# Designs tried in a protein design run: designed miniproteins, single chains, continued (5). Part 63

Each design is a single chain, and the fold is of that chain. pLDDT is the mean over its residues in the fold that is shown.

## One batch from the design tools (miniprotein)

Design m18168
Fold by ESMFold2-Fast:
Structure m18168 (fold): chain A 117 residues (1-117)
Amino acid sequence: SAEARREQVEKAIEIGLRNGALSEEEARELRELLERELELERRLREMEAANPELDEERLELIRELARVRRELEIRLRAAMEARNREEFERLRREAEAELAPEVEELERLLAELRAAL
């Protein structure tokens, strides 16, 4: 549920702020990413209900949702594990590098789907 997701995100933010891993600005950015994730999920469900056929607009929203979810997951994990700001930035960069092959595969699949439209 959206409520459970918000609770999960807020707990990670609380831990990150307590440990000095997150600034208030970074906590605000995480909350904005969460609201964007929830908005994109709602919009995609509405578009699917209105027209089940895949189009360019829907593919772009799917791409944006995947990006937002990935960024949120990376930052939340870093916030929970980091003891300070330097560790937060390091863990975030390491996670981004580790996920790079998955991102490349997703972008390739999305490009193939777009070409098939």
Scores: mean pLDDT 87

Design m18169
Fold by ESMFold2-Fast:
Formats: structure tokens, sequence, C-alpha cells
Structure m18169 (fold): chain A 71 residues (1-71)
């Protein structure tokens, strides 16, 4: 549910800060969080961090998800 999705996005943020995962691995976790119903606010936090780190593939994927959630 949303709780599990939000927890998964927190793990994504942790891995981004640590530099411990590829963009491809982060995207898989982000897609799983979306399927679990993670909140738009948690995706916006991931987007802010991804932009600051220059993670262009993560930025593109999260922007697509945010657009779907805003419908």
Amino acid sequence: GMKEGNELLRKVIDKMIEGSASEEELIKMIEEAYKKGASIDEFKEVLRLAKSLGMDKVVKKVEEIIKELEK
C-alpha cells in the first residue's frame, strides 16, 4: 500500500545519497513504489534530489509518474 511505497522511496533517497545504486536500479525501485501507491509528495522529494545529483534518467521517470498522479 501507500506506506510500503513511501518506505521504498525513502530507501531510494538513501541509495541516491550513498551513491550505492545505478539509475537503472533506482528506476526499478521507483516503479515498484508507484505500483504500491506511493504519494506524490514523496515522488517530488525524489525528483528534487535527482535534479540536484544530475540523475537525468531518474528525473525523466519521476516526472512521468508525477504527471500521471496529477490526473
Scores: mean pLDDT 87

Design m18170
Fold by ESMFold2-Fast:
Structure m18170 (fold): chain A 96 residues (1-96)
Amino acid sequence: MEEVRKRLEELRQFIRDILEKNKDKPADEVLAELAKALGITPEQVKAWIKERVERLLRLGEITEEEYQKYLNPKTAKDILDLLERDEALRRRIEAQ
């Protein structure tokens, strides 16, 4: 899992680009396509997303309701929104 996490972090921009192009598609479909493109399983992608969501919740950046929505995304747009919030947090931490 650690090696997979590092690969996903290195490919964040590529992941964002795929999600932006597919924003209106069902999340499970886009996650399967993304996993195939990255050579990993959909379960590994979901585990990485869960790690990001849990970090945002721990740092008070999202509510419990948002946490549940991001853990159970309906469309690629929900995943993209999560990653944009995670990216904003990372930039804020690195700037301060």
Scores: mean pLDDT 78

Design m18171
Fold by ESMFold2-Fast:
Structure m18171 (fold): chain A 81 residues (1-81)
Amino acid sequence: MEEALERLREAMERLVEASKNGDLPGVQEAAREVARLLREHPSDEALKLVTEAGKKIVDELTDEQFERVAAAVNRAAAEVL
């Protein structure tokens, strides 16, 4: 459990960083890892981490940047789900 939460935190940090930098391949890679970890290790703590990082992305990106990131995240999540 502890290892899974650490990996999720690292993947979320990479997702936020890639989103801010417009690194769409990095966003897709990080989003796939996040989706996989949530599927394999669902927990209230994991969901809270994802929610907090998602809110940070929404608050810090422009509408255009957010749409590009959201499209990349949705595409990556669909590959895992």
Scores: mean pLDDT 77

Design m18172
Fold by ESMFold2-Fast:
Structure m18172 (fold): chain A 119 residues (1-119)
Amino acid sequence: WDKLKERVKEAAEKNLSPEVTEAVMEFVDALKEFHDALWEEVKDLSKYFRAEILLRSGVLALIDAIKAGNYDEAVRLAQEIVELAERIAKELGLTDNPKIREALERMREAVARLEELVA
């Protein structure tokens, strides 16, 4: 995840304004907190690794959209990643977990900021 975060940062810094880059990095930081909370809470490693693959695939698609200059698609993908994370939390019975709830709320706030900045 640290290497994935570095890839997002490089793509954002090269293609986005500083304010949009900050919003993207806030989103990715919150997503990493969600990922770290999943690692602590999920005892079924097969469910954990399936969630990991889906979330990582979403972030890779986000990087591609940013590199392509498709900013509307980048916002849409960030929204889809939030929806995916919410679905994962629900399917794993973690919706009441404080760290999961905090990470999801921060992801939603970062996406709302990104929507305002990417016109």
Scores: mean pLDDT 82

Design m18173
Fold by ESMFold2-Fast:
Structure m18173 (fold): chain A 82 residues (1-82)
Amino acid sequence: ERELQKLLEELDKKLLEEILKDPEKALEVALYQGKNSSSENGKKLGEALENKDVEKIKELWDEITNTRNEFHEKIIEAVEKK
């Protein structure tokens, strides 16, 4: 019932809050959602996150949504630190 854009904004806010609170948990949530995505790009993102393929994560995140530029940088930072 909600517009897709509003849903994406809420997901971005939740992801940012989780990253600030616990980067490892944010990465687990992103992996779970990516792997269970109905979209081909979402599934590829989940696989890239699981493999810690930073370059592929950047490419796929940019292709999926422009609203996630700030959040994908935080996720990449968390992957690099782990």
Scores: mean pLDDT 57

Design m18174
Fold by ESMFold2-Fast:
Structure m18174 (fold): chain A 81 residues (1-81)
Amino acid sequence: SAEEAELEAEARRMLAAIRSEEDRRELVRWAAERWLEYHRDWPEETVQQVIARGEEAIKNGPDEEFREEVQIFIDALRAAL
């Protein structure tokens, strides 16, 4: 959708501004916050299912960077519940 395209453009702008590992972590937290806003109509149980799927993805993740990003994302989702 147009809203998704706008969110992707904003994410790309933030990615271009990354100068440190902490900036990258902040981008992931920002993405989680936008995801929660976009899916605010979803039941808490559904959000918890997304968190559970993230935990499974971490167990089978291809590398440390992927696992770290997914962990930050689901931690942000969990903190908002």
Scores: mean pLDDT 78

Design m18175
Fold by ESMFold2-Fast:
Structure m18175 (fold): chain A 79 residues (1-79)
Amino acid sequence: SKDNYQQQLLDVGQQQGDQTRRSRRLIDDLTRRSDDALRRGDQVTADQLRRQRAQVQDDLDRQRQNSNGLMRDYLSRIR
């Protein structure tokens, strides 16, 4: 039914928003901590934080691609 599709759109939007906000905050935190480590000459900590940031960015990009696909499918069905 149309109500089921509307609820699915709301659920996808909420999940996408919440996960994106958390991932972006984590990327910002990891970036700041990495920059601070570099200023202190702590190359080992900086490298670890940069690797963690890259993994979070990859996860975010994959989530965004998956969410955009689902959103396009839902929009096609409710038009």
Scores: mean pLDDT 78

Design m18176
Fold by ESMFold2-Fast:
Structure m18176 (fold): chain A 81 residues (1-81)
Amino acid sequence: SENEEILAETKKRLEELLKEAEKEIKDPKQREEFRKLVEHIIKTLEEYIKKYGSSLSPSEVRGIGDLAIKEVEEFKKELLE
C-alpha cells in the first residue's frame, strides 16, 4: 500500500540519521541512547501503521513520519551541544 511505502521511506531516513549520528556522536553511551531512541521510534511507527494504517490517509502517514524524523534530528542536536 502507499502507506507501507511511506513507512519504508521514513524508516530508511531514520536509519540514515542513525548512521550519521554514529560518525558524529563519539561518546559510546550517548550513541547507544540515540540508537535505542531510533529503534523505539521505528518499532512504534511499524506497530501504529500495522494497527491503524487502513484508516489513515497517505498525507497523515507522511505527517507522522516527518514528526518522528524531526524528533530524532532535534535529539541528535541536543547530544552534540
Scores: mean pLDDT 85

Design m18177
Fold by ESMFold2-Fast:
Structure m18177 (fold): chain A 88 residues (1-88)
Amino acid sequence: DELEERIRRLEEEGKKLESIPEITPELFKKYLPLVIEAQQVAGELLELEGVPREVVDQQLEQSLKNYEESLKKMEPEIKELLEKEKKE
């Protein structure tokens, strides 16, 4: 019940973020926590389906590492957007 409620909230929050017409620094800040929570929920679902914990943990670690590396690559662009908001 709580897990299903979390999934529903994540879906609704994701839809609200997608409806934002411009990519903003606030969108980037909100996106990271949602991705982390979605991966945690996905891991719990895989455990309930009988996937071994070690396999789930490895997949979550790999996904988080790939996401962090992608964010590092985009970090200069995010910083530039934050600086533009301060000037305007």
Scores: mean pLDDT 65

Design m18178
Fold by ESMFold2-Fast:
Structure m18178 (fold): chain A 61 residues (1-61)
Amino acid sequence: SMDDIARLEAEIDALTEELARLRELAATSPDTEGYRRRIEELEGRLIELVGRLAGLRDDLS
């Protein structure tokens, strides 16, 4: 549905902004391993959501 697409787009935008912040923090932090793992987790989630969004957009075609 359009509501599901809007929700996924908002979640993707929020994750993209959070990833940008974490990458900036990782560049200046001594705890690089902790940030690396968190970044990998969010990158995995972002890939999953982008795939789901593509599927929903195809269903509207």
Scores: mean pLDDT 83

Design m18179
Fold by ESMFold2-Fast:
Structure m18179 (fold): chain A 62 residues (1-62)
Amino acid sequence: VVEPGRTTLDKTLEKLKKELEKNPDLKVIVKTGPGGYGIEVIGPKVKAQLESLGLTVEKIES
């Protein structure tokens, strides 16, 4: 079975990598453990910046 949402995770990580080069104050935590995947983005301006770019960060269950 192909894992659903994998493409979304890969695209989000690539976009975040480019944004991190522009905004070094951004911090991204990718969690992998029992229960699935989680992406947590930390920063005071992160939500507004990601929303303006049309990016969405969310937890993915495995």
Scores: mean pLDDT 51

Design m18180
Fold by ESMFold2-Fast:
Structure m18180 (fold): chain A 80 residues (1-80)
Amino acid sequence: ELLKKTEQEAKAMEKEIKEYEKRVSELNDELLSLQREGKATSQNVMDLVEKIDELVKTIQEIEKYNKDSLERARAELEKQ
């Protein structure tokens, strides 16, 4: 029961990760567009890079949480 619920939550979080990855791709495209148009400033480049870094960090935290949760659920199942 616990393992199944944790697997369902992990699958839902995997979908969230894919949405964040899509947003990262959009921000990278915006960064490239600004650079190619000669409108890139140190500030707007830093702002975009920081947004990308925060999203990547969020993805990594979700992945770690899912891994830890699944490991814990499996350990509880073994106590049966």
Scores: mean pLDDT 78

Design m18181
Fold by ESMFold2-Fast:
Structure m18181 (fold): chain A 85 residues (1-85)
Amino acid sequence: SSLRRRREERERAALYSAGSIALVGMEVNARLSKEAFKRDKEKGERLARDAEQDGRNATELAGRADPEEARRFERRGRELVESLK
């Protein structure tokens, strides 16, 4: 039905938006982790864990919105995690 299609389209858009926001959070936390690691190892490690969690959230939300985009978000998340090692 047209109502079902509109609901699915709105849900997809909302999930994709939420996933994109989480991915930005991951990128910010990854950058802050690298900067913090130079002065405070424990703070750097906490920010790295936050970035990993943001990446997992981004992948899940994007995957629910568009399964074809899930792999792109997973790849970006893995790149950010590897940058913290």
Scores: mean pLDDT 74

Design m18182
Fold by ESMFold2-Fast:
Structure m18182 (fold): chain A 64 residues (1-64)
Amino acid sequence: MSDLRHAEEHARVTGRQISRLRDPEQARRAAERSIENTRLHLSEEAAELATERIERELERWLRE
């Protein structure tokens, strides 16, 4: 399914963008915006996968 591949790629790109930010609030807003875009453009299952991966990337960044 192409949607699942798009979800994985989208999460990876978002993770890279978050890693370049220095402000935790900006990182959270970027993650939230990316998750909302995923819900609008991908299937429910793909959006859930992307959300999980984006939240994991954000949590990892916040702990560093």
Scores: mean pLDDT 78

Design m18183
Fold by ESMFold2-Fast:
Structure m18183 (fold): chain A 71 residues (1-71)
Amino acid sequence: MKEEKEAAEKAAETARGTVEAARQHKDELSVDTLRQLAKDAREAAKKLPYAKEVFLEAARELERLAEEKEA
């Protein structure tokens, strides 16, 4: 139980860090790069069920940033 919680916390921290970095560098990142990061987050959600919701939220935010950049 404690090991699963620690792994989930680390995975959540990684996902949040990726979204924060993408927001800070969105002007330097291409739409394709943002979409690739979102795809990577969705794949991580499949492999890390304990952090699934955090990675899915990260993927959605990255997709939203890509959509805003295209608009």
Scores: mean pLDDT 77

Design m18184
Fold by ESMFold2-Fast:
Parts: structure tokens; sequence; C-alpha cells
Structure m18184 (fold): chain A 67 residues (1-67)
């Protein structure tokens, strides 16, 4: 799980990500910014390089949010 950081909140406000049932979900197809990929790398079990080169699809769950 990942804590709700300002970097994640920016993507939520931009309409790229949403929180649904405690999960961080893609609202559209997109590529993660490097700073957000660094935050999500451990939670997703992937490297930063893998995440920034990954096209996330609409409806994909990225991580569980820790409140």
Amino acid sequence: SVELTPEIEILIRAGILEIKDGKLVATRDFYLPSVTAEILADAMGKSVDELISTLFKKGEVLAEIKE
C-alpha cells in the first residue's frame, strides 16, 4: 500500500487518477511522471524505469491507498 502524497494528489486533481474503494485507479490511459513512479515503485513491486515506460490503461488499479 501507498500513502496519499501531494504528488499522487496532483494526478487525482488533474483527473488522471481516482481513489475507488481505497484503491488508486487510472481514469484514462497514461504514463506515470518520474516522481510519482518513485513513490509507487515499492508498492507495485516494480522498478522506476519499468513504471515510467509502462502505459497504464483506463480502469487499471495501481496500488492500495493507506489512510
Scores: mean pLDDT 83

Design m18185
Fold by ESMFold2-Fast:
Structure m18185 (fold): chain A 91 residues (1-91)
Amino acid sequence: PLKPGEKKVYKFTLTFPNGTKVEGEITIERSEDNKVKVKFKAKVTWPNGEEEEYEYESEDVNELIDFIGDLTFELVNKVEGVPKEEVEKGL
């Protein structure tokens, strides 16, 4: 268990089949006031080489889990791309 003033950092790297790379860390901290704080930080490198950074901070672990779920869904869907079929109809 974390003591007041202590923090624990978990680092991870994920690579999706499309070539999207995620480098992230989750920090769990217990303040001097005995409050739990969770931080999420991730750098996403898209297949085209563009980078985006995401940060989320909450005192509720469930809110962090929901955020990670939403981000994962966005990453999967963004890679599927907008159907190119709508562009081909204009040619």
Scores: mean pLDDT 67

Design m18186
Fold by ESMFold2-Fast:
Structure m18186 (fold): chain A 61 residues (1-61)
Amino acid sequence: SAEDIAQLVEAIRNRDAAAVVFLAKSLGMTRSTAELFRLFYEDPEAFLRLFEEETGVRIEG
C-alpha cells in the first residue's frame, strides 16, 4: 500500500488522470471511474478530500 500511495502521489504530480483513478480505486475509492475522472479534472482538491474521507489516507500533493 505504501508503494501504491507513492505511485498515486507521482501520478497526481504528473496530472495522469488515468493512473490517478486506477490507483485510487485500487486503494478503496468506491465511486465510478467516470465520476472520479470528472472530479479529478474539475476539482482536484475535492478529489483529494474525498480520497482521504474514503481511504483514511492524506495526500499532500
Scores: mean pLDDT 80

Design m18187
Fold by ESMFold2-Fast:
Structure m18187 (fold): chain A 65 residues (1-65)
Amino acid sequence: TQLLLEADSQEVALYVYNRAIELYQQGKQEEALALLQPFLQSASSLIRVAASEGIKMIQEGLSRP
């Protein structure tokens, strides 16, 4: 559904972002990235951007010693 409900889309975006970060912190980096992958195909541009940012953060966190 492509409704302009900013609060709803933002809550979903924050939820998946935080969930992925939590998985990353538990040493489940691949699971965290896999969690975000489906959201890159989301009908909501806001959710897609959040998924992209989450993937970027996890990758940057993995590259920094």
Scores: mean pLDDT 71

Design m18188
Fold by ESMFold2-Fast:
Order: structure tokens, then C-alpha cells, then sequence
Structure m18188 (fold): chain A 83 residues (1-83)
């Protein structure tokens, strides 16, 4: 991952966090903000651990709007990585 890619993913995570916080999913939003910090710092081991935890909470939510935000975030990450 380049510094530019890490910054772009961090911005995407911050955007997803804002949207999830607006829906009342404060714990997931906080973890997404931590994910953004991990990507900006280049701490990929921490980023992977946070991503796994976030995925578990999203799956547990059962909320279609939460799932849609997660899918938009994943699509944006794939675009940044050149997929």
C-alpha cells in the first residue's frame, strides 16, 4: 500500500464512520475512526485486526443500511487498490 492509498482508505473509513454514527452505531463508527488512524500510521497489522472486528459487528447488526454503507466502503477500497 502506498501512502496515498492508505490516506484514501482512511478518508473512506472516516466517511463511513460519520454515516454509521448518524444511524446510532457509535461503536462501529469509533472502530472505523481507529481503522483510519491505523491506515494513516501504516500500522497494517492493527488495521487488519480492526477490520475483522468491524466486519463482525456489521454482520451482527442485521441492519440493511449498515450493510449498504459497508458495501460502499468495500467498493471504494477496491477502487483505491486498482481492482
Amino acid sequence: LTPEQRAAIAEAAEEAAERLAALGYDEIAELLRELAEAFRAGDLDRALALARRIGELIAASGDAEVLAIAQEFEARVEEILGA
Scores: mean pLDDT 87

Design m18189
Fold by ESMFold2-Fast:
Structure m18189 (fold): chain A 112 residues (1-112)
Amino acid sequence: PPLPSAKEAVLSILQSHIRLEEQAARTSTNPEVVAIEREAAQRGRQLLQQVQSQSDAEALASMQAFLDEQAEELLRQEELSKGDLEMEIQLGVAQIHLAVSRQILERYQKRL
């Protein structure tokens, strides 16, 4: 079978990101963390709607910008999470997802 299109890859990454944030919101006992994760999921859903009307190249560029912003935010949260084990674990999972998402995105960028 043919490989997925660049746009299909971006939509898949965004869906995975949204599910990860929704799961974190559902499992966290800290109301502030729940609020942050729900807001992050909503931002992901907004980007998903925008990407549906974009070309493959535009979708890849939008996803790259989103992942770059996420990387900066996770670095800031890493400093703030010191001493909060639940937040440290959630950040670790988010960092792994970011790294995998970037690797997938790079492969599709090379195909254009």
Scores: mean pLDDT 81

Design m18190
Fold by ESMFold2-Fast:
Structure m18190 (fold): chain A 94 residues (1-94)
Amino acid sequence: MEKEYERLALLKYALKTGDLLMYIRTLAEASLEEILEEEKRHLMTVEGLSEEEAEAIVEKKKKEIEELKEKLATDEEFLEKVKEEIKKYLEQQK
């Protein structure tokens, strides 16, 4: 639960700021489906949104994440830069 909220906060921050390094680190710690399920749960239980409202927000977030994944899949230079940055970041985390 606690780690899941931290991952959602990092994911929101990464999407809002365009920090690809933080986005990928967040994904390395959890599956996309798991993160989105926790976001929906958080919106319903903590934010008090209806299931329909929470689902709409999660669907928009999923689309934004899928667009970033597509860029990583289609831009080979971008993917290589991202892989190198992830490697350096993970080595620093130890």
Scores: mean pLDDT 63

Design m18191
Fold by ESMFold2-Fast:
Structure m18191 (fold): chain A 73 residues (1-73)
Amino acid sequence: KALEAAKLYATGKYSYAEIGEILGVSKATVSRLLSGTRVTEAMAKAVLTLVLGREPSEEEIARFLAGEEVDGR
């Protein structure tokens, strides 16, 4: 669920409450998943590949790990 929550949040389209509705968990659970979950480079790469529809750059992976949303143009 943590990877799915991170993916939905990374799109910038969903609030914590909306992510909770999509995943079938409470808003508090989503907050804990995103705040307490360690995201590895491998997880960031997988999430960004799905979000962008292409392989992410090293800079995009680094920005995602720093908590920034990345835009695939």
Scores: mean pLDDT 66

Design m18192
Fold by ESMFold2-Fast:
Structure m18192 (fold): chain A 97 residues (1-97)
Amino acid sequence: GGEKALRMAREGLRDAEEGLKLAEEVLKNGGTLSKAIAAALRAIGGEVGARLALRLAERSGASPEILEEVRELARRAEELGRRGIELALKAMEHAKL
């Protein structure tokens, strides 16, 4: 039953990476408040999604190999998501309405 958790964790990491990238783009090139908010929401969604995937893997009795992979994906999603949220909040301070 670990396949669903693994897929969710990979999706969460991707969303966290995309949120961080979007926040960096708004900070570098300027952008709208809406784009900065979208970056924050994507980063938050990635972190939360990966965290929920880890809980699903633990509760579903996933194999040790899948549990370790999901745990590493969740840790990376948390790190990148937190950075994305931090940069998105900075982008919001300087964004045009």
Scores: mean pLDDT 88

Design m18193
Fold by ESMFold2-Fast:
Structure m18193 (fold): chain A 85 residues (1-85)
Amino acid sequence: SREEIIKTAIELGFPEAYAERLADDIENLKVDMSTLGEKAKIAFKLGRLDVLREILESGKLDPDTEFMLRYLLRHLEENGELSSS
């Protein structure tokens, strides 16, 4: 959920503004955190959104979740949530 995303990001040491934007992006994309939640938590606990990309490339996600995760990562990169380079 939005609240879990915010709390997880803050717990990992990220600013609240970053956590809120991440939650808004996920809500706008209608990504189901129940199918993504465990993998997303692992990625955040490993300290980087880059790990979400590895989960995506693993092929373990359902097609809908995979599409939304790919779009989320691209959206975050374009908005400067992630540094490209």
Scores: mean pLDDT 57

Design m18194
Fold by ESMFold2-Fast:
Formats: sequence, C-alpha cells, structure tokens
Structure m18194 (fold): chain A 98 residues (1-98)
Amino acid sequence: SRVEEAIRRLRESKDPEEQVEAARTLAGMGGEEGKPAVDALIELLKSPDPEVQEAAAWALSTLGPEAGKKAIEEVKKLLNSPDPRVQEAAKRALENIK
C-alpha cells in the first residue's frame, strides 16, 4: 500500500516537493519492497528539477542491484548534469546498483 501510494504520487504529481518526498519514502523501503517503483524513479531522473533528479538517483542507489540495468543506463546520463549534487548522486548510485 505505501509503495503503491508513493508510486502514484510520483506519477500523478507535478510538484517537485511531493516527488522528492515520495522518492525518499521509496528509498526508505529498501530493494525488495521498493522494486515496483524502479520504472517510476527512472522517469523521475529525467525531471528538469535537480532536487528531483538527486532524490530519484539516491532512491535508486538505496534499492541497490534491484534497480537493474535500465537504471544504470539512465543514471549514467546524470554524470553529464551541470549540477554537482546530481553528478555526485549519480556516481554513488552507480557504485551501489552494481
């Protein structure tokens, strides 16, 4: 229920603050429980908001290997971000998703 509610908030809300809160909620669940959120979190990596991108990368990082190959490919694109916080989050996510 909590993971489904967080995924719905990520997909329905256009508010960056709500998207960040939902991503942090999913990060707290861990890999097994958070696995259904992987696709929604990957979509969030494409957000124009650096705080949303950082939160999504951090959430995928906490899911670890359960985030999978598609998450690795999309997170790699964030290494080219002009925002240093987003670059750092992407670097840490790539280390943890392996």
Scores: mean pLDDT 80

Design m18195
Fold by ESMFold2-Fast:
Structure m18195 (fold): chain A 97 residues (1-97)
Amino acid sequence: DPRQRLLQALEEGLRSLAELFLRNWDLPYTEEGQEVLELAREAGLSREDQAILLAAYTIHQDRELTEEVARWLAENQESLSREERIRRVAELLLENL
């Protein structure tokens, strides 16, 4: 199933990019990356979910989608596992590709 394979690739991409951002957290980001991190902090996201949001923006540079993802993560970061949050973000990306 091509859609299932694309969803799996998005989940893996989100996980890999988020881990990369967490390992390199102190490196300077682009102006756009800093704006995404500011939005994530204002939404009350943990560092882990700030990295997931930055990963999502890196895959698909859409401001409205990024704001939607940030709101969803803020509502669910304490109730859902990291893997469940990554899966939902991948689904939101897939719906908007």
Scores: mean pLDDT 86

Design m18196
Fold by ESMFold2-Fast:
Structure m18196 (fold): chain A 57 residues (1-57)
Amino acid sequence: SEVSRETAQDLIDIGDALEGDKEALGRVVKRMNEKEKEKLAKKFGISVEEIRKIEEK
């Protein structure tokens, strides 16, 4: 699916999540589908399963 990648706010949330902000990470993951979770996991250097665990809470 096509998504806007030009949103500075979205980029900031992802950046904060990658640096360990659990609240920001939870929000980002909740908005993502499986493909986006996979991409975030690659950027974060972890598995998609770890990303799903964060979404759960």
Scores: mean pLDDT 67

Design m18197
Fold by ESMFold2-Fast:
Structure m18197 (fold): chain A 117 residues (1-117)
Amino acid sequence: SEIEELVRELIREILEALESLPEAKPFLEPFDSNKKYPDFLDIISNPVDLSIIRRRVEEGEITSIDEFFGELMTMYYNILLYFSDDSELRKKAAKIMEFATKLLQEARKKVEEALKA
């Protein structure tokens, strides 16, 4: 449908914007591949980073704004669980989520307006 294509385009645009943030660099690759975090998978049962979200978007596994937000929240909560309160990774994740929340609110308004047409 036209709405499904609009949602897919909005999700891709938001993901590209998030991936381009300086704060996003540590989240562009899986944390479990990093020798600095050898116990990551012992603590985190559902590892999610921006590369996994990108794959799921491109493979059509994420088809709604709510599903996309859910994946970003899983990534964020994983970082809050694994890293200490003083961690730069927690600060970077918070900045990503602040920016994502703003873009997702704008995307929801665009979908609502399209549904009225």
Scores: mean pLDDT 87

Design m18198
Fold by ESMFold2-Fast:
Structure m18198 (fold): chain A 70 residues (1-70)
Amino acid sequence: KKEAAERAREALLEAGVSEKSAKALELTLQAMDNPENIRATVELALLHAGVSREEARRIADEIAAMVAAE
């Protein structure tokens, strides 16, 4: 849960999202328990940041798998 949220924050920072916005999303993801909702939230955030659909989906699926494995 915490590690998955930290990975999402790192991906957003790499995509050019501000530290404030990336940290806000990290805290939001830590409050979520459903892997599908986490996946969708991460995918939308990355797409909004300008990441390609293919890359956004890949990263979001990776993060959701981390949450599901916990």
Scores: mean pLDDT 78

Design m18199
Fold by ESMFold2-Fast:
Structure m18199 (fold): chain A 63 residues (1-63)
Amino acid sequence: SAEERLEKLREKIEELAEKYGIPLSEAFRIAREVIEEGVKLGLSDEEILGAIEAALYLKKQER
């Protein structure tokens, strides 16, 4: 379920990683964690993507 959701959102995750200057390997690690939690909570694709973007944005600010 989580891996299927990650494949579905892969292109958008790559776009967000580029937007915030986060390495793809790090972005996908963060995205997988967010997706695993979001799937457990029954979140939509839009809600999960919003959470991923927020996580990547905060990671950029900590650098």
Scores: mean pLDDT 84

Design m18200
Fold by ESMFold2-Fast:
Structure m18200 (fold): chain A 74 residues (1-74)
Amino acid sequence: GQELEDFINQLEEKIKELSEKIDELRQQLKDLQEEHGPDHPEVLALQREIQVLEGMNGLLEGMKALLENLLKEQ
């Protein structure tokens, strides 16, 4: 019903916000790699942050897909 649709919309908003943040961090990573080289501690820390956020985004997208399937079948 409407509650499920509202929750899906909230997940979509959070996925979008997280994707935008990941894109910004990827640009920062490129700039840091060009300035300091690939093995600099700040580069390694930012790579780890991006990996964690990409994992979170994947989980949210998976949850959204499951909820969208439930909505379509009912």
Scores: mean pLDDT 85

Design m18201
Fold by ESMFold2-Fast:
Structure m18201 (fold): chain A 85 residues (1-85)
Amino acid sequence: TAAERGALARELAALVERAGELQERMKKSDLSPEQREQVLAALAAAGRALDAAREALKRGDVTSAREHLAQAREALDRAEAILDA
């Protein structure tokens, strides 16, 4: 439905904002080379999932959009966990 697509579009926007915040936090964090590589990998995975979710929403594919947004959230959670350590 249009309401479901609207809700997913808002979630996409929120996760894009969160990805930007974590990227800025990474730049200001004193991370080991290994931790920095892990954060960059997680942010890259989140970016790919967010792009896939955006394309799914353009097609009206609500199921694929939800799956990709869940993948993006998991990747951002991994990045945040490393930054919080």
Scores: mean pLDDT 89

Design m18202
Fold by ESMFold2-Fast:
Structure m18202 (fold): chain A 91 residues (1-91)
Amino acid sequence: DLSKIIDFDVKKLSKDQVKISWKVIPGNGKLLRANVFAQKAGTKEKKFLGSDRNLQGSIIVKLDKGQTYEFFIKAIDDKGDTISDKKKIKV
């Protein structure tokens, strides 16, 4: 089984800062990293925001104020990749 992404949350901290947090439950593989992405709402443009190698990860990012983004996590392990559901937030 592939890794499972849980407790995925996106929280606005300030006028232009967002905290993205998650946990990974390993499947049969070893987690190599979780990559965090944002996509501007209404577009197909994806921005890489950062990565974390820990099973419990978080990042704080500065984004364009007034823009709506859809966030998602891609967990990469040695058996394959798992992608989270998208979460939409207006910054």
Scores: mean pLDDT 82

